# Designed miniproteins, single chains, continued (3), part 82

Each design is a single chain, and the fold is of that chain. pLDDT is the mean over its residues in the fold that is shown.

## One batch from the design tools (miniprotein)

Design m10832
Fold by ESMFold2-Fast:
Structure m10832 (fold): chain A 84 residues (1-84)
Amino acid sequence: SNKEEAIKLVEEAIKKIEEGKLTPEQALEKMMEVLRLSENKEVILKAIGGILRVIGYMIEGDEEKAIQVALDTLKDVLKELKKL
């Protein structure tokens, strides 16, 4: 199901970020994949908000804040997906 696929993608992305294996650009790609798989309004809004904040920090050249926002957003998205 799309929900199970989204949960797996988010969990794998969180793990890779915590291991220092994802760039902000790669984290954005994973967030956009979750957005493509999601039909839940709360998940979509959280993902969009996080994507915009990550892009903002990337434009500022603050890669550390960009990746932290991506991690925090993916954790919030995972919590919402598990409620469905």
Scores: mean pLDDT 86

Design m10833
Fold by ESMFold2-Fast:
Structure m10833 (fold): chain A 75 residues (1-75)
Amino acid sequence: SAAEEAERQERLRRAALGQRQLDIAQGTLKAIEQLKKKDPELGEEARKALSEEKLQQARDAGAEGARLLAELEAA
């Protein structure tokens, strides 16, 4: 039905957004690790400037996205 397809598309959209948030957070952490190799002091300052709350929100969003995808594959 159109309603079932709309629900599926909404879950896919939410999963994609969660994965995107996780990818951005992981990319930022990777960039900081590379920065630490070139400039350890600036790299440490950059790591300290990151919000641990926002990093955890990104991890939680990615985990929720993975859960939604697994449920869609099982259905």
Scores: mean pLDDT 85

Design m10834
Fold by ESMFold2-Fast:
Structure m10834 (fold): chain A 56 residues (1-56)
Amino acid sequence: PSSAEQLATLLDGLNASEEDKQKFTVLYFSRDGDLAYLLQHTSLNQDDLEYVISQL
């Protein structure tokens, strides 16, 4: 599966909102997975962000 499909599946497992899923996907690919940037611009906590990134 594509990395975008994997990301969507992982975010669904975390019960992320549709807005957060879309925002996370755009920011993840535009910022090369910058965890600090994602933490500042999404509602996901650090543990959830680290989990998602580790699975991609």
Scores: mean pLDDT 72

Design m10835
Fold by ESMFold2-Fast:
Structure m10835 (fold): chain A 83 residues (1-83)
Amino acid sequence: MDDEFLERLAEEVREKVLRDLSEEQLRHLRTNPTLSPEDREALSRAWTRAVKEIVDKYADKLTTDEIGEINVRAQELLREWFA
């Protein structure tokens, strides 16, 4: 896969995570530099679900290394969004 496609998939993971979180949870993540255990768990669950959906959708087209790269890129995009 090309880098542009992997970046697009990473962005799709980020969007899925943001949609899965409530408006209140998103506000907490943006305004509080220290995440509560509940917010951390919600983020972790949303992240795991989003990555699984993308992996399942593109399983036959993605290598294990590319899946890892999507996960890293999406994590960087989420950090930028919460910064």
Scores: mean pLDDT 74

Design m10836
Fold by ESMFold2-Fast:
Structure m10836 (fold): chain A 81 residues (1-81)
Amino acid sequence: SKMEVLKAIVDLSLEVKEKLKKEVEEAIRKNLPQEEIERLKEEAEKVIEIVESALDKYLEQARKLLKSPEEQEFLKELEKA
């Protein structure tokens, strides 16, 4: 269903964010140079921004296509964070 696909996209975006956070934590744990840690944080922030921007655009289009009360309720639930 379209709702299952939308949930999968949201879940994947959360997994990407968690993976990026883990990579930064691992760099800190390995005591990498501060410059490298800062670079990894900056790269992570840029990727997260791209993912969030894409998700926002997808949700905007989904709201235009999903007209039923059930579908609208599902969209509101996904936005709860």
Scores: mean pLDDT 78

Design m10837
Fold by ESMFold2-Fast:
Structure m10837 (fold): chain A 84 residues (1-84)
Amino acid sequence: MEEARRLVFDSVKRELLSLGFKEDDAEKVAELVAEAALASAQGDRERALKLLDEAKKLVEESDAPEEGKKKALAMIETGKRDVE
């Protein structure tokens, strides 16, 4: 479980950095997305959706380029639909 969480974290962080997010913002968003993926895998839908909403808020509040934010938000919204 922890290894799968780490793989999601590393993948999401790398993608956000490529979209122009600062390392601190990329790490925080990646942590929330990785925790949401773990919660979803455990059947905790409510927790997964809450974590994805927190990730979305951090993306919106970041200093990343607007195009990078749009792509990150689209990814999170897709993740939310997969949980619902």
Scores: mean pLDDT 82

Design m10838
Fold by ESMFold2-Fast:
Structure m10838 (fold): chain A 82 residues (1-82)
Amino acid sequence: MPPIIPLVVKDESERVEEIIRGLAEAYPDAKIVVIDANSTDKTTEVAEKMAKEYPNVELIKVESEEEAEKLKEELLAKSKAA
């Protein structure tokens, strides 16, 4: 599998664009999986925009930070095994 870089975000609207852009451009051969832990600000909207702008960026929405951390661990385990 291609390397996967999971990024958990919650209520980071001011920084999420810069972080996603930096990762997507630094690691063009990796899949950047943005895991939104039910943000209440503009974080989800910004992440959706970034996923449309960068072919290696994917957004997954989850209901809690605990769910986001579990998904992050699963994605990291798959990345290390591949």
Scores: mean pLDDT 78

Design m10839
Fold by ESMFold2-Fast:
Structure m10839 (fold): chain A 83 residues (1-83)
Amino acid sequence: MRAEIVATGLSEEDAKELAERAKELGDVTVNIINGRTLTIHGDLSEEDALELAKLAGERGATAVAVVDGRMKVFENGELVAEL
């Protein structure tokens, strides 16, 4: 499935670790901006995309995942909004 994830407020180390994890899970493009914002775009399962967003949230980021046009927002590892 096509997925987009944006996570802001990560450390550079956490952003790099999550980027490598995403590449192992699917055919994705990843960018790290200013060492603390991670963007992931490409082909991930819904389960993998949501787990990546949740993990980013658990590491202190605000993470937004869009999977097949559905938006979910994670903060502190919790689902806080669904659109």
Scores: mean pLDDT 80

Design m10840
Fold by ESMFold2-Fast:
Parts: sequence; structure tokens; C-alpha cells
Structure m10840 (fold): chain A 98 residues (1-98)
Amino acid sequence: LKEEIERLIEELRRAKPEEIEEIAARAVELIDKLIEEGAPMEEVKRLMEELVRAVADRAGADEAAREVGVGTARLWVLLKYGKFEEARKLMEEARAKR
């Protein structure tokens, strides 16, 4: 999972604008699975930060929020500021809606 997520982030950095949303969505789905498998929050934070940065670098901050979803952007912000409990609740709420 981790290596697959890292490959998707690398692919995203070289992707065409029309491919960004699809690749980002796949990366988010794999990060969600990584969390379900009990990955350390520090590892999740690093991968989420890299993903959001990759999307932002390619499409700009506003487009990154749209393409990966407001929930994912908010999750990255929470993780960046060490709000791990709020981040966990947000992830659980997203999972419950599936």
C-alpha cells in the first residue's frame, strides 16, 4: 500500500490536468485503506501532505481543494497542525458515508 501510494503521488506530479482528479482519488482511497490497516498517524500525515502538495503544485491551491475534495484538504491541515483526534474523526465520518 505505502509504495503504491508513493507511486501514485509521483505519477500525479507528471500527470496531465485531466488525469489529476482520478489519480488523486485513487491515492486518497489507498491512504484510507492504509489507515484501516493501522498505519501510524505520522506515516499517514506524511503521505497526505505529499499528496496535497503534489496536487497544489500541478493545479494550484484552489483546484487541489476541488479535485481531492474539501474533506481531504481539511484532513491534511488537521494533520499538519497535530490535530490527530479531529483528523481521525473526519476519516471515520467519511468512511461511514460509504
Scores: mean pLDDT 66

Design m10841
Fold by ESMFold2-Fast:
Structure m10841 (fold): chain A 92 residues (1-92)
Amino acid sequence: MREEARKLVDELINKEFEKRIQEKDLTPEEYQALVDELKSRREELDKFIEEAEKNDILPLVVGYLKALLDGDREKVRELAIEIYNKMKEKEK
């Protein structure tokens, strides 16, 4: 599960990176900014996966990441709400 979640995060980050490059020619400055932005986002998502594993909600996070990759906005919304509610309950 954890490795599956990390793979999905890598796929999401790579898909966004390739989309931004393919849709327009980036200046060197824009390219560096994009690389730094996506690196920061990947580190944040890795910590989120760590927290999800500690709170036994990793399967929900995997489902959420898959829905994001598939562009299923309704499923993303449903799973995001469920994840946030469970994380909030575990934090208290």
Scores: mean pLDDT 77

Design m10842
Fold by ESMFold2-Fast:
Structure m10842 (fold): chain A 114 residues (1-114)
Amino acid sequence: SEILERAIERAEATVPESVLAEAAAALTEEEIKEMGETGVVPARAYRALQPVRDALAPIVNEAGLEALKQGLPIGQVMALVAALEGELPAYLVLKYLGDEEGAENVYRRMLESV
């Protein structure tokens, strides 16, 4: 999805490292390991990622509106928004922490969802 790829590129360019550091500090080592190994964001980690999600809100909104403008089915628009809100924060934090393989696992899960 070109919309997904553009949202990821914008997020990597615009989310401050201070926001990624705040989220990383709120995560346990077990949560970081689980996300990196599985690509799955557990419920506790989802709350810890709230500062990243807040920073992503304009990007998620723009991506959702673009998907609607392109005439994507509502189910695909919802899947895209869910991936950007739920999984993209974990992708960015894992990349920030230097877990390149973990970031790739989350990225592949986002691709499967959209």
Scores: mean pLDDT 88

Design m10843
Fold by ESMFold2-Fast:
Formats: sequence, C-alpha cells, structure tokens
Structure m10843 (fold): chain A 84 residues (1-84)
Amino acid sequence: GTLTIPPGPKEKAYEHLNKGLQAFDAGDYDTAIEHFQKALAIYQELGDKKSEAEVLRAIGLAYERKGDVAKADQYYKQADSIAP
C-alpha cells in the first residue's frame, strides 16, 4: 500500500506545464495556453522567476503558432524582463 500525499503548488504547476506541452504538441494551442496560464499563475505566486519566464516563453510560442505575433512578442518581452 502507498501513502499518497496531495500535490503541492509546485507539483500542480508542473502538471499544468506538462498538460500544456502535450496540448501544444497535439496542435491544440488554445488548450496549451490555458494550461500554461495556470502554471504561470502558480509560479508567480511562488516567486519562481525562472519558471515564470520559461512559461511566458511557452505562451508566446503558442500565440506565435496561432499567428498572433503581437501577443507572442509581448509574452517574449515579458519573459526576458523577469528572467534571472
């Protein structure tokens, strides 16, 4: 028998990041952005600037793949401004 502990905020952020990456690979950029946004919110709350910047770049790439170059550019600039 295994004692299961509920995932903490960091583990939930990784779960959303992984689901976003799976959706991105499937070409479902809207679902990818939704999961990346959820991961972003958790990393922002945790103060994890490195992971926050990584997720912002992933959101930017998803918008770029959707043809929304203006949003992609904004997310890339935001990521660059907060990366350590």
Scores: mean pLDDT 82

Design m10844
Fold by ESMFold2-Fast:
Structure m10844 (fold): chain A 71 residues (1-71)
Amino acid sequence: MAVSEEALERVVREFERLLVEREGLSETEARGLAEGVGTMLAEGYSREEILARLPERYRAAAAEALDRAGL
């Protein structure tokens, strides 16, 4: 998946926010997980591959973050 630096940063911030607000993760835990998604995006992983590599409980939040970034 080809993504701009701006889109990648937007996904990371939005996913981190959703993990804290909806899943009750600490900011440190949420940041770690969101940075993992950012790394996968930078490495060219598809949306489907990224979602499949996440714990099932976080997939909806990750999908929403990707959708908001136009990915």
Scores: mean pLDDT 83

Design m10845
Fold by ESMFold2-Fast:
Structure m10845 (fold): chain A 104 residues (1-104)
Amino acid sequence: AQSDFNQGQQYFDQGNYDTAIDYYNRSISQLPSSSPQRAQALFNLGLAYLRQGNYDTSIYYFQQSIQIDPSISSSAYRGIGVAYGLQGDTDTARQYFDQSRRLS
């Protein structure tokens, strides 16, 4: 799990988002449903899909990460805000950025 997660981060840093997604999914499959490590892997899936322009999938994974570990809500809401903004929904983006800032 942690090894797969670390490889996912390495490929993400290289801009190889498809391979990063594969490793994050491998990490998730090995982790308990309520683990903070699972939440972090789901958050990183959100970031990878965001980088690929798959905004709806990105939002889905950010929301899943919050459900498991609310401590990442500030960062996840910022990611959701970016996804909505890049889709052209600037009003919804602003609401999520405001929510993220209140949780920081």
Scores: mean pLDDT 88

Design m10846
Fold by ESMFold2-Fast:
Structure m10846 (fold): chain A 110 residues (1-110)
Amino acid sequence: SEELMEKAVEEIVRFGEELIDKYLAGEITLKEARREAYKRVSKILTDLLEELGYTSTEAIVNALIYAGMIADALVSVAEALKNGEITREQALELLKEIVRDAVRQLLLDI
């Protein structure tokens, strides 16, 4: 449902914002940020698919692939923000669009 999808998007974006802030503060590396993003996003996406009734191995594998794509995108956004290429406001808006697009594509690939 749209409601479950939006909830997943919001949860991923909130967690992504936390990781970006930790990276900017020098508390974690980009590699650590990617690892933490992948772990959390993988769980959020697999939980979303289970709630929607998709429990096949193919659905789970697709969720993990999209979690990796989101984690890589988060790292790119965090690095661009740290380098002053984008503002924090632009970074969060871009992350939200990337996550929404990825979740929508995941649900189309099932």
Scores: mean pLDDT 90

Design m10847
Fold by ESMFold2-Fast:
Structure m10847 (fold): chain A 62 residues (1-62)
Amino acid sequence: LSEEEFKEIEKTIKEELEKSGLELLSVEVDGENLRVTVREDGKEKTYMIPIERALEIARFKK
């Protein structure tokens, strides 16, 4: 995963979360997955998203 691809994914995730009233706290690379931590109504939740899936979402968002 390139730095450019990572920034594109992070931006896309942040924009989608903000539309839903969620706050992006962190995005980390964990092997073949991204570990995405969000804040929803004061609660922290972590999601694992395959990097390939995250790239698809970012590309379709554009």
Scores: mean pLDDT 76

Design m10848
Fold by ESMFold2-Fast:
Structure m10848 (fold): chain A 77 residues (1-77)
Amino acid sequence: MSEGAKVVIEALERALERAKDNPEAQRILQEALDTVKADPSKAAEALTKAVSRLHKLNPELADWLVDELARLRNKAA
């Protein structure tokens, strides 16, 4: 649980850095990050919601976030 939440937090923080010139994407990512930090058990739900919202706004960033999560999970294993 805590390890999975850490991976999601790190991926969201990295995505937020990439979205520095897109305020709407930053808001979506920050909302997800705040949700996960407040309740780590909601990490999967917050992530799914953020990816869905980002895909409509910036599909490239959404795909990047999914790929980054896969990389971080593989590194943690």
Scores: mean pLDDT 80

Design m10849
Fold by ESMFold2-Fast:
Structure m10849 (fold): chain A 78 residues (1-78)
Amino acid sequence: SVLEEALRLAEEGDLVGMLNVLVTAAPDLEGILQAIAFVLRLIGEALDAGVEPKLSELPEEVQERLREFAAEILERAA
């Protein structure tokens, strides 16, 4: 699944790989902008938490919100 692959890359801190997967799956500019927004949100949450920009380093509540956001992006892309 594109969602599972993107989230796996986010867990590992491979933000470039994650963005590439999401952008490649995007059917239009809106999907591309949503993929960029996801990466920026992950970086912002990591900065606020004082951790590396890896999904696995974020508080569980923040991880859950970001996983839901990624799922919404891919639902719109489908």
Scores: mean pLDDT 76

Design m10850
Fold by ESMFold2-Fast:
Structure m10850 (fold): chain A 84 residues (1-84)
Amino acid sequence: KLEELEEALANEEDPLAREAIEAARRALENPDDRELLLEAVAAAIRAERHRFRGEVLPEEEARRIAEERIAEAEAAGKDVRTTL
């Protein structure tokens, strides 16, 4: 998956999508770093909202949504990294 993210980054020109791919790579390379996981999920939320809805979601709001998603996944025994 890391190799796939590297290829995706090389072919992506949208700044928010590039930021999301870079954050996902950092989180997957450092699986014990919860802060990098939060940044990756938040960046993915922002890129998704912008691409599919044309919305510019503030970083703090995306981080709050990311915290909720991670907490819900952990409570359910699921790994959020599978969505990166």
Scores: mean pLDDT 76

Design m10851
Fold by ESMFold2-Fast:
Structure m10851 (fold): chain A 80 residues (1-80)
Amino acid sequence: MTSELLEEAIKAYEEAKKIAETGSAEEAQRAGDRALELIRKNREEVERAGGGQKAVDMLEGLGKAVEETLKKALEEIKKK
């Protein structure tokens, strides 16, 4: 269960990263927002299920990775 929530969050991050590399600023922002919302919900689910601090920390780290990927993608788009 906790492993499935982590795998789902990792998949969301990978998809957001791919869209950020190939899409428009609007597409990158929407993909990032969806990934962050999914990670937030999965974090709440893990906490509610008693999934442990390590799993919560991993989900929080994934959220930060999405934020950083989005920031870099938007900065690159603004340069063009």
Scores: mean pLDDT 77

Design m10852
Fold by ESMFold2-Fast:
Structure m10852 (fold): chain A 88 residues (1-88)
Amino acid sequence: MRLSAAEEDALLREYFTNRTPEMDEQIKFASKLLVDVLKNSNSVKEAEEKIEKALEEAKKKGPYAVMVVNMWGPIVIGVQKAIEESKK
């Protein structure tokens, strides 16, 4: 009974189409931080440390930035784990 990735994406898109410009800037800021974590992390531990730092930066930007990091942070860590698993 959890939402599929496609259903979650559809709900996020619907939510994002109804947001204010301020919310959009917060979401863009947080999304850019998460992309940076994925591109510049060489291990799960490094990614986890960078996500913690991204959360602190998101707190300075606003609540929607915090929500994005909290929602997508575990997914970013999961992707990093999958990358490490593929090297075994």
Scores: mean pLDDT 73

Design m10853
Fold by ESMFold2-Fast:
Structure m10853 (fold): chain A 87 residues (1-87)
Amino acid sequence: MKELKEITKKVDELMRKAAELVQQANEATDRDVERGRQLGDEAIKVLEEAREIAKKYPEIQKSVDFALKTVREALDRRIAEAEAARA
């Protein structure tokens, strides 16, 4: 079952990269909301790539879909908080 292990490894690598981008986005958003948005968009793109790779394995895809939803909600809330603080 080499394909499943390789897919899992690739998805894990992409999810780690997305997590790093989310951390950078959160750190940037307090000073530069546009930079935060750019880094957040990159994180979402990486997770969408992981989702496409995982399409053949529903269990892995569900994990990626959950991460994608969680990341989108967290990034949207963070940007909204930063924008509100500038009013």
Scores: mean pLDDT 81

Design m10854
Fold by ESMFold2-Fast:
Structure m10854 (fold): chain A 74 residues (1-74)
Amino acid sequence: MVKLSEEQLKKLQELLGRIQQLVQELVSQGRLDDAEEVSRKVQAVLEELKAGAPMEEVLAKLEEIAKEAEKLLK
């Protein structure tokens, strides 16, 4: 149990770091509106986590946000 929770937290940190890099890339390309929208979606998901949303659901939503941000850069 403890080990799985540590792995989930590590994945959360990795996803947040990845999304932060993608937001910086969007800003560097002049896609400010897209960068703001991605940041807003991340904040909404983190508020859901704070409200007691399941970690797997939060991670899945963050992964989808990262995937959408990557598509904007291609």
Scores: mean pLDDT 80

Design m10855
Fold by ESMFold2-Fast:
Structure m10855 (fold): chain A 63 residues (1-63)
Amino acid sequence: SMIEEMRAPTLEVLERREKQIDEALKKAESLYKDKNPKVYEAIKKGFEIARELLERERQRLLE
């Protein structure tokens, strides 16, 4: 699971997760931005929160 993959957080793992979020967000944009803006907005908000969590974890590894 995603949670289990984050148990041994490394900068490389966090970097891959951030890239996957970017790719998923671009796909959501193409699928929902014009067709269902509310769904796109919710997905975008979720990914922004996920990115913030990844950045916090990255900062913990760098301290």
Scores: mean pLDDT 76

Design m10856
Fold by ESMFold2-Fast:
Structure m10856 (fold): chain A 76 residues (1-76)
Amino acid sequence: SADEERLLAHIRDEAARLLSEEKFALLTDRAIRRIAQFVRRFSGARDLEQMKAAATRLLRDWLATLSVEELRAFLE
């Protein structure tokens, strides 16, 4: 859907801004879809705006703090 594509694009853009180059290199299309699924399942967000905000918080507050090895394990 258009909202799904917008969420995926937002995750990619925020990851490029918030993650190191080494960590961002792990974000294949599959990995970005995994992050989107995690946000949809666990954030409790009801609309696209809330899902985008939840994705930014997930990236900033958790995924950015992981080591490269820990992030790789999460994305598998």
Scores: mean pLDDT 87

Design m10857
Fold by ESMFold2-Fast:
Structure m10857 (fold): chain A 88 residues (1-88)
Amino acid sequence: SSNLSREELIEEWIEKTKETLKKLGFEITGIEKKVSEEGVTTITIHLEVYDKNNNKKEFVLVYSTALDEKLIEEIKESAEELEKILEE
């Protein structure tokens, strides 16, 4: 089934996302994946990071797309925004 190969591709994107976020200094505390009947994939990533003052900050990133190809772009943009917040 074509649906099976799509699910496998999403798993590969999740692994690449974990590598990207770890390189940016984030600790991944949880990942959730949900697929709707309409074929919309929602990925929720729970993150922890320590700021410049040693305060623990928690973030939740939510990606919701019917287009698997856009998933990496959205993750990249979110990671860049998180970097900007941490550089202050």
Scores: mean pLDDT 68

Design m10858
Fold by ESMFold2-Fast:
Parts: structure tokens; C-alpha cells; sequence
Structure m10858 (fold): chain A 91 residues (1-91)
């Protein structure tokens, strides 16, 4: 399974991918990395979303859902408003 964490704030945009033995561990690591990044940059969180996807989902379907949920918003908001997107996967 895959989880996508989306954090909206006033600053720039960032994205990353984390792989872990369990989805729960990957999500926890992603949350910790995002919080550390936000503290370092002094950015205030406006919104947090967490969305889960099935392993049976095709790569194309996953990419489309990721675009709808934040990756395009992150790109478009790059200059004025920021989105941090982290993808956590089981290995």
C-alpha cells in the first residue's frame, strides 16, 4: 500500500518519497521529516491531508490521483504558496 501526505503552508514547495518495512512506519517517518523541514524553514502549517491507496492500483492511476491531490498544486504554488507532498510506500 501507499500513503500520500500533503501539507499546505505559506512558503515554497517540496516533495519526497519514503520507503519502509511497514506503511505505518513510512507514514511516521514522512510526518517527522515534514515537521523537521517546517521547523527549519519557519513555515506555518495551513492544512494536512493523508490519503491511502491500494497495492492493486496501477502506476498510471496512482500518478493521476497524486496530481489531483497535490503534485500539480505544489508545482503551481511554487512561487506564492507552498505544498509539501510526501509519498510513503511499503518495501
Amino acid sequence: MTAVLIYKHEGGSASGEISAETLEEGVKEAEERIKELLKKLGWEIKEVRKVYFSESMSREELEEKLRQLGLEAAKESETEAGVIVAVAREV
Scores: mean pLDDT 68

Design m10859
Fold by ESMFold2-Fast:
Structure m10859 (fold): chain A 68 residues (1-68)
Amino acid sequence: MSVDELAERFGALYAEVVAHGSPEQLAALNAALQAVLESTPPEDLATLLAQLTKEVEKYLKEIRAQQA
């Protein structure tokens, strides 16, 4: 997956969390994303976007499970 594809996927999944998640879930996700940004070197944008996307997917899966 290219950097552009990862960025598009990240944005789409994050928007879904914003639309369906609680304020507490969004705050927890933002804290997790901040931790990834602090631990991942800025020179490796593809790895950074992949890690950010993985965190968003984890939260979205939990949100969807709670709605079922």
Scores: mean pLDDT 78

Design m10860
Fold by ESMFold2-Fast:
Structure m10860 (fold): chain A 65 residues (1-65)
Amino acid sequence: KPTPEQLEADILTALTIIGATVIIKYSKDPKVREEAKKLLDEAVANRDDLGKLQEIHRRVRELMR
């Protein structure tokens, strides 16, 4: 079984990928789309780093407002 931290990291990675993908597909602002692509790549690269994923997920939420 994964640890609670690993499970949280997996959930945050999935949520970040979903959120960033929606922004990339539907945002009219090219700067927002570029930032979302960057955050998507960072989430995949840092899928084992809970602290980094928490920061990346926060940034994706900022783009969604």
Scores: mean pLDDT 83

Design m10861
Fold by ESMFold2-Fast:
Structure m10861 (fold): chain A 108 residues (1-108)
Amino acid sequence: SSLEILKQQLVNVGFEVLVAKSEASIGAITKDELIRRLQQIVDRLIATASQVLSPEEVERIRSELQQLLSRLGEAETREEIDAVLDEFARKVFEAIDRILKRIDERSS
């Protein structure tokens, strides 16, 4: 498989997180639907990460993102939801950066 396909999958994951966050911020999506979409994003990110990163790195990413989804489920206010979503987005983009860096290191 082409490394370009993996890079495109990561770009798509990043855009989906930003779209979900935007829809949540304007109240266009229910909390349950938001969590479902973010879980799908996590599953796709982990599938891509598993092709590039070590099992320990993948499990760390999975655990951090699952903890944030749990916190999102417990969040009762708009402010709490936004804070968790900001942290979730940050963690997803950190994971994407790590995967891209590993791909580039292996291509040299």
Scores: mean pLDDT 86

Design m10862
Fold by ESMFold2-Fast:
Structure m10862 (fold): chain A 92 residues (1-92)
Amino acid sequence: MEPEVPEDIKAEVDFLLEEGLITEEEAKEMENDAEKRNKLLREIGKKLYKEGRTDLIEKLAEIIAEQLKKDNDYSEKEYEAAKEEIIKIMKE
């Protein structure tokens, strides 16, 4: 399952770089290729889940869902649903 890609992933990329979860090269790949972005998020999610870093998974999902809310004018209910879906995808 592929997560929905926000129109602007800057906040997502900045978070991943700050937490040391991706390299600058991987950040550039994410910005240029939605398939690579989705693959990296799944790999990072699996790693964080195995390490018990569910706090980082939740925070990343919040960042992504907030941008999707802005892009799609989501209601609060739709925002919460998007966040839950992202967390689920990242744990798989």
Scores: mean pLDDT 79

Design m10863
Fold by ESMFold2-Fast:
Structure m10863 (fold): chain A 75 residues (1-75)
Amino acid sequence: MLTEEEIAELEKKISEKLRGKVDPDIDPFSGEPLKEDTVEIGDYKVSKESLEKATGVDPNDKAALVKGLYELVEK
């Protein structure tokens, strides 16, 4: 299981990958304005619904979610 420090490190890497590509007020996976039900990934917010659809993981499992997002943005 990822530690809090490992999660924070992955969130920073995700933010770095997204920084040049997306507006922080726009969900990078749906391309729509952010909804109220969001998760913070480093400096960016992502809709929980979009995260579930993109990663297939429970957005309340932060460790699994951050790992899945990192794999998606690495590609």
Scores: mean pLDDT 66

Design m10864
Fold by ESMFold2-Fast:
Structure m10864 (fold): chain A 89 residues (1-89)
Amino acid sequence: SVLEEARERGAELTARMEAAESVEEILEVIEERVKALEEMAYELALLETGDEEKAKEFAEKLKKELKELLEKEREKIEEEARRYIEERR
């Protein structure tokens, strides 16, 4: 199911985050989480609408909004990532 696949991928990304040794690795995991959310949004929209084009448009819009939010908060995210890594040293 879409939810089971999302849960499994979420667990994998959490494990990668916990194993991350650099700010760059944390940022990569965040990018993969955005991709996972985009794919989940597409599948859920496809189930709701039955229309591949509408589902794709919904997923792309969500991805754009999430990327814009991440760019706006980039400095804060990088600072929090750096703190997370420093706490594990």
Scores: mean pLDDT 81

Design m10865
Fold by ESMFold2-Fast:
Structure m10865 (fold): chain A 65 residues (1-65)
Amino acid sequence: MGSAIGLAYHTKDSQAILDILQSMVDNNVLPSLGTLENAISAAKALGDEESVELAKKLLEMRKKS
């Protein structure tokens, strides 16, 4: 169950989290683990492979620290 409107809101939320990730990167701020996990999920939902790779790379850097 679920309407087409629910899918549209889900996609919009995914774009919003990627916008937040980009803003943090532009300000040279390393995102939290939770933000990076959400960004990976959002990028996968949007099919944005470049953002998936970026978020995964930042996640590994965060794990190392």
Scores: mean pLDDT 73

Design m10866
Fold by ESMFold2-Fast:
Structure m10866 (fold): chain A 73 residues (1-73)
Amino acid sequence: SVETLRAALAGASADFAANLLRKEQLERGLEPTPLAEAKAAWEADRDAFLERLAAVGAESRSVKNPVIRPLPA
């Protein structure tokens, strides 16, 4: 349902926000893992989040148009 897709999108958005906070921590050198390695892993994870958000958006768009609405006369 649209509600299920919206819930999934909200969850993905929350995960992405947490990922952005981690990016700030990495830039400040707070991670024990070597920065370059940690940053590369973070960038891959960020790209996965963005792809997931785009996929949910595409599904939502498809669900919104199951039947063509007739134009008013």
Scores: mean pLDDT 63

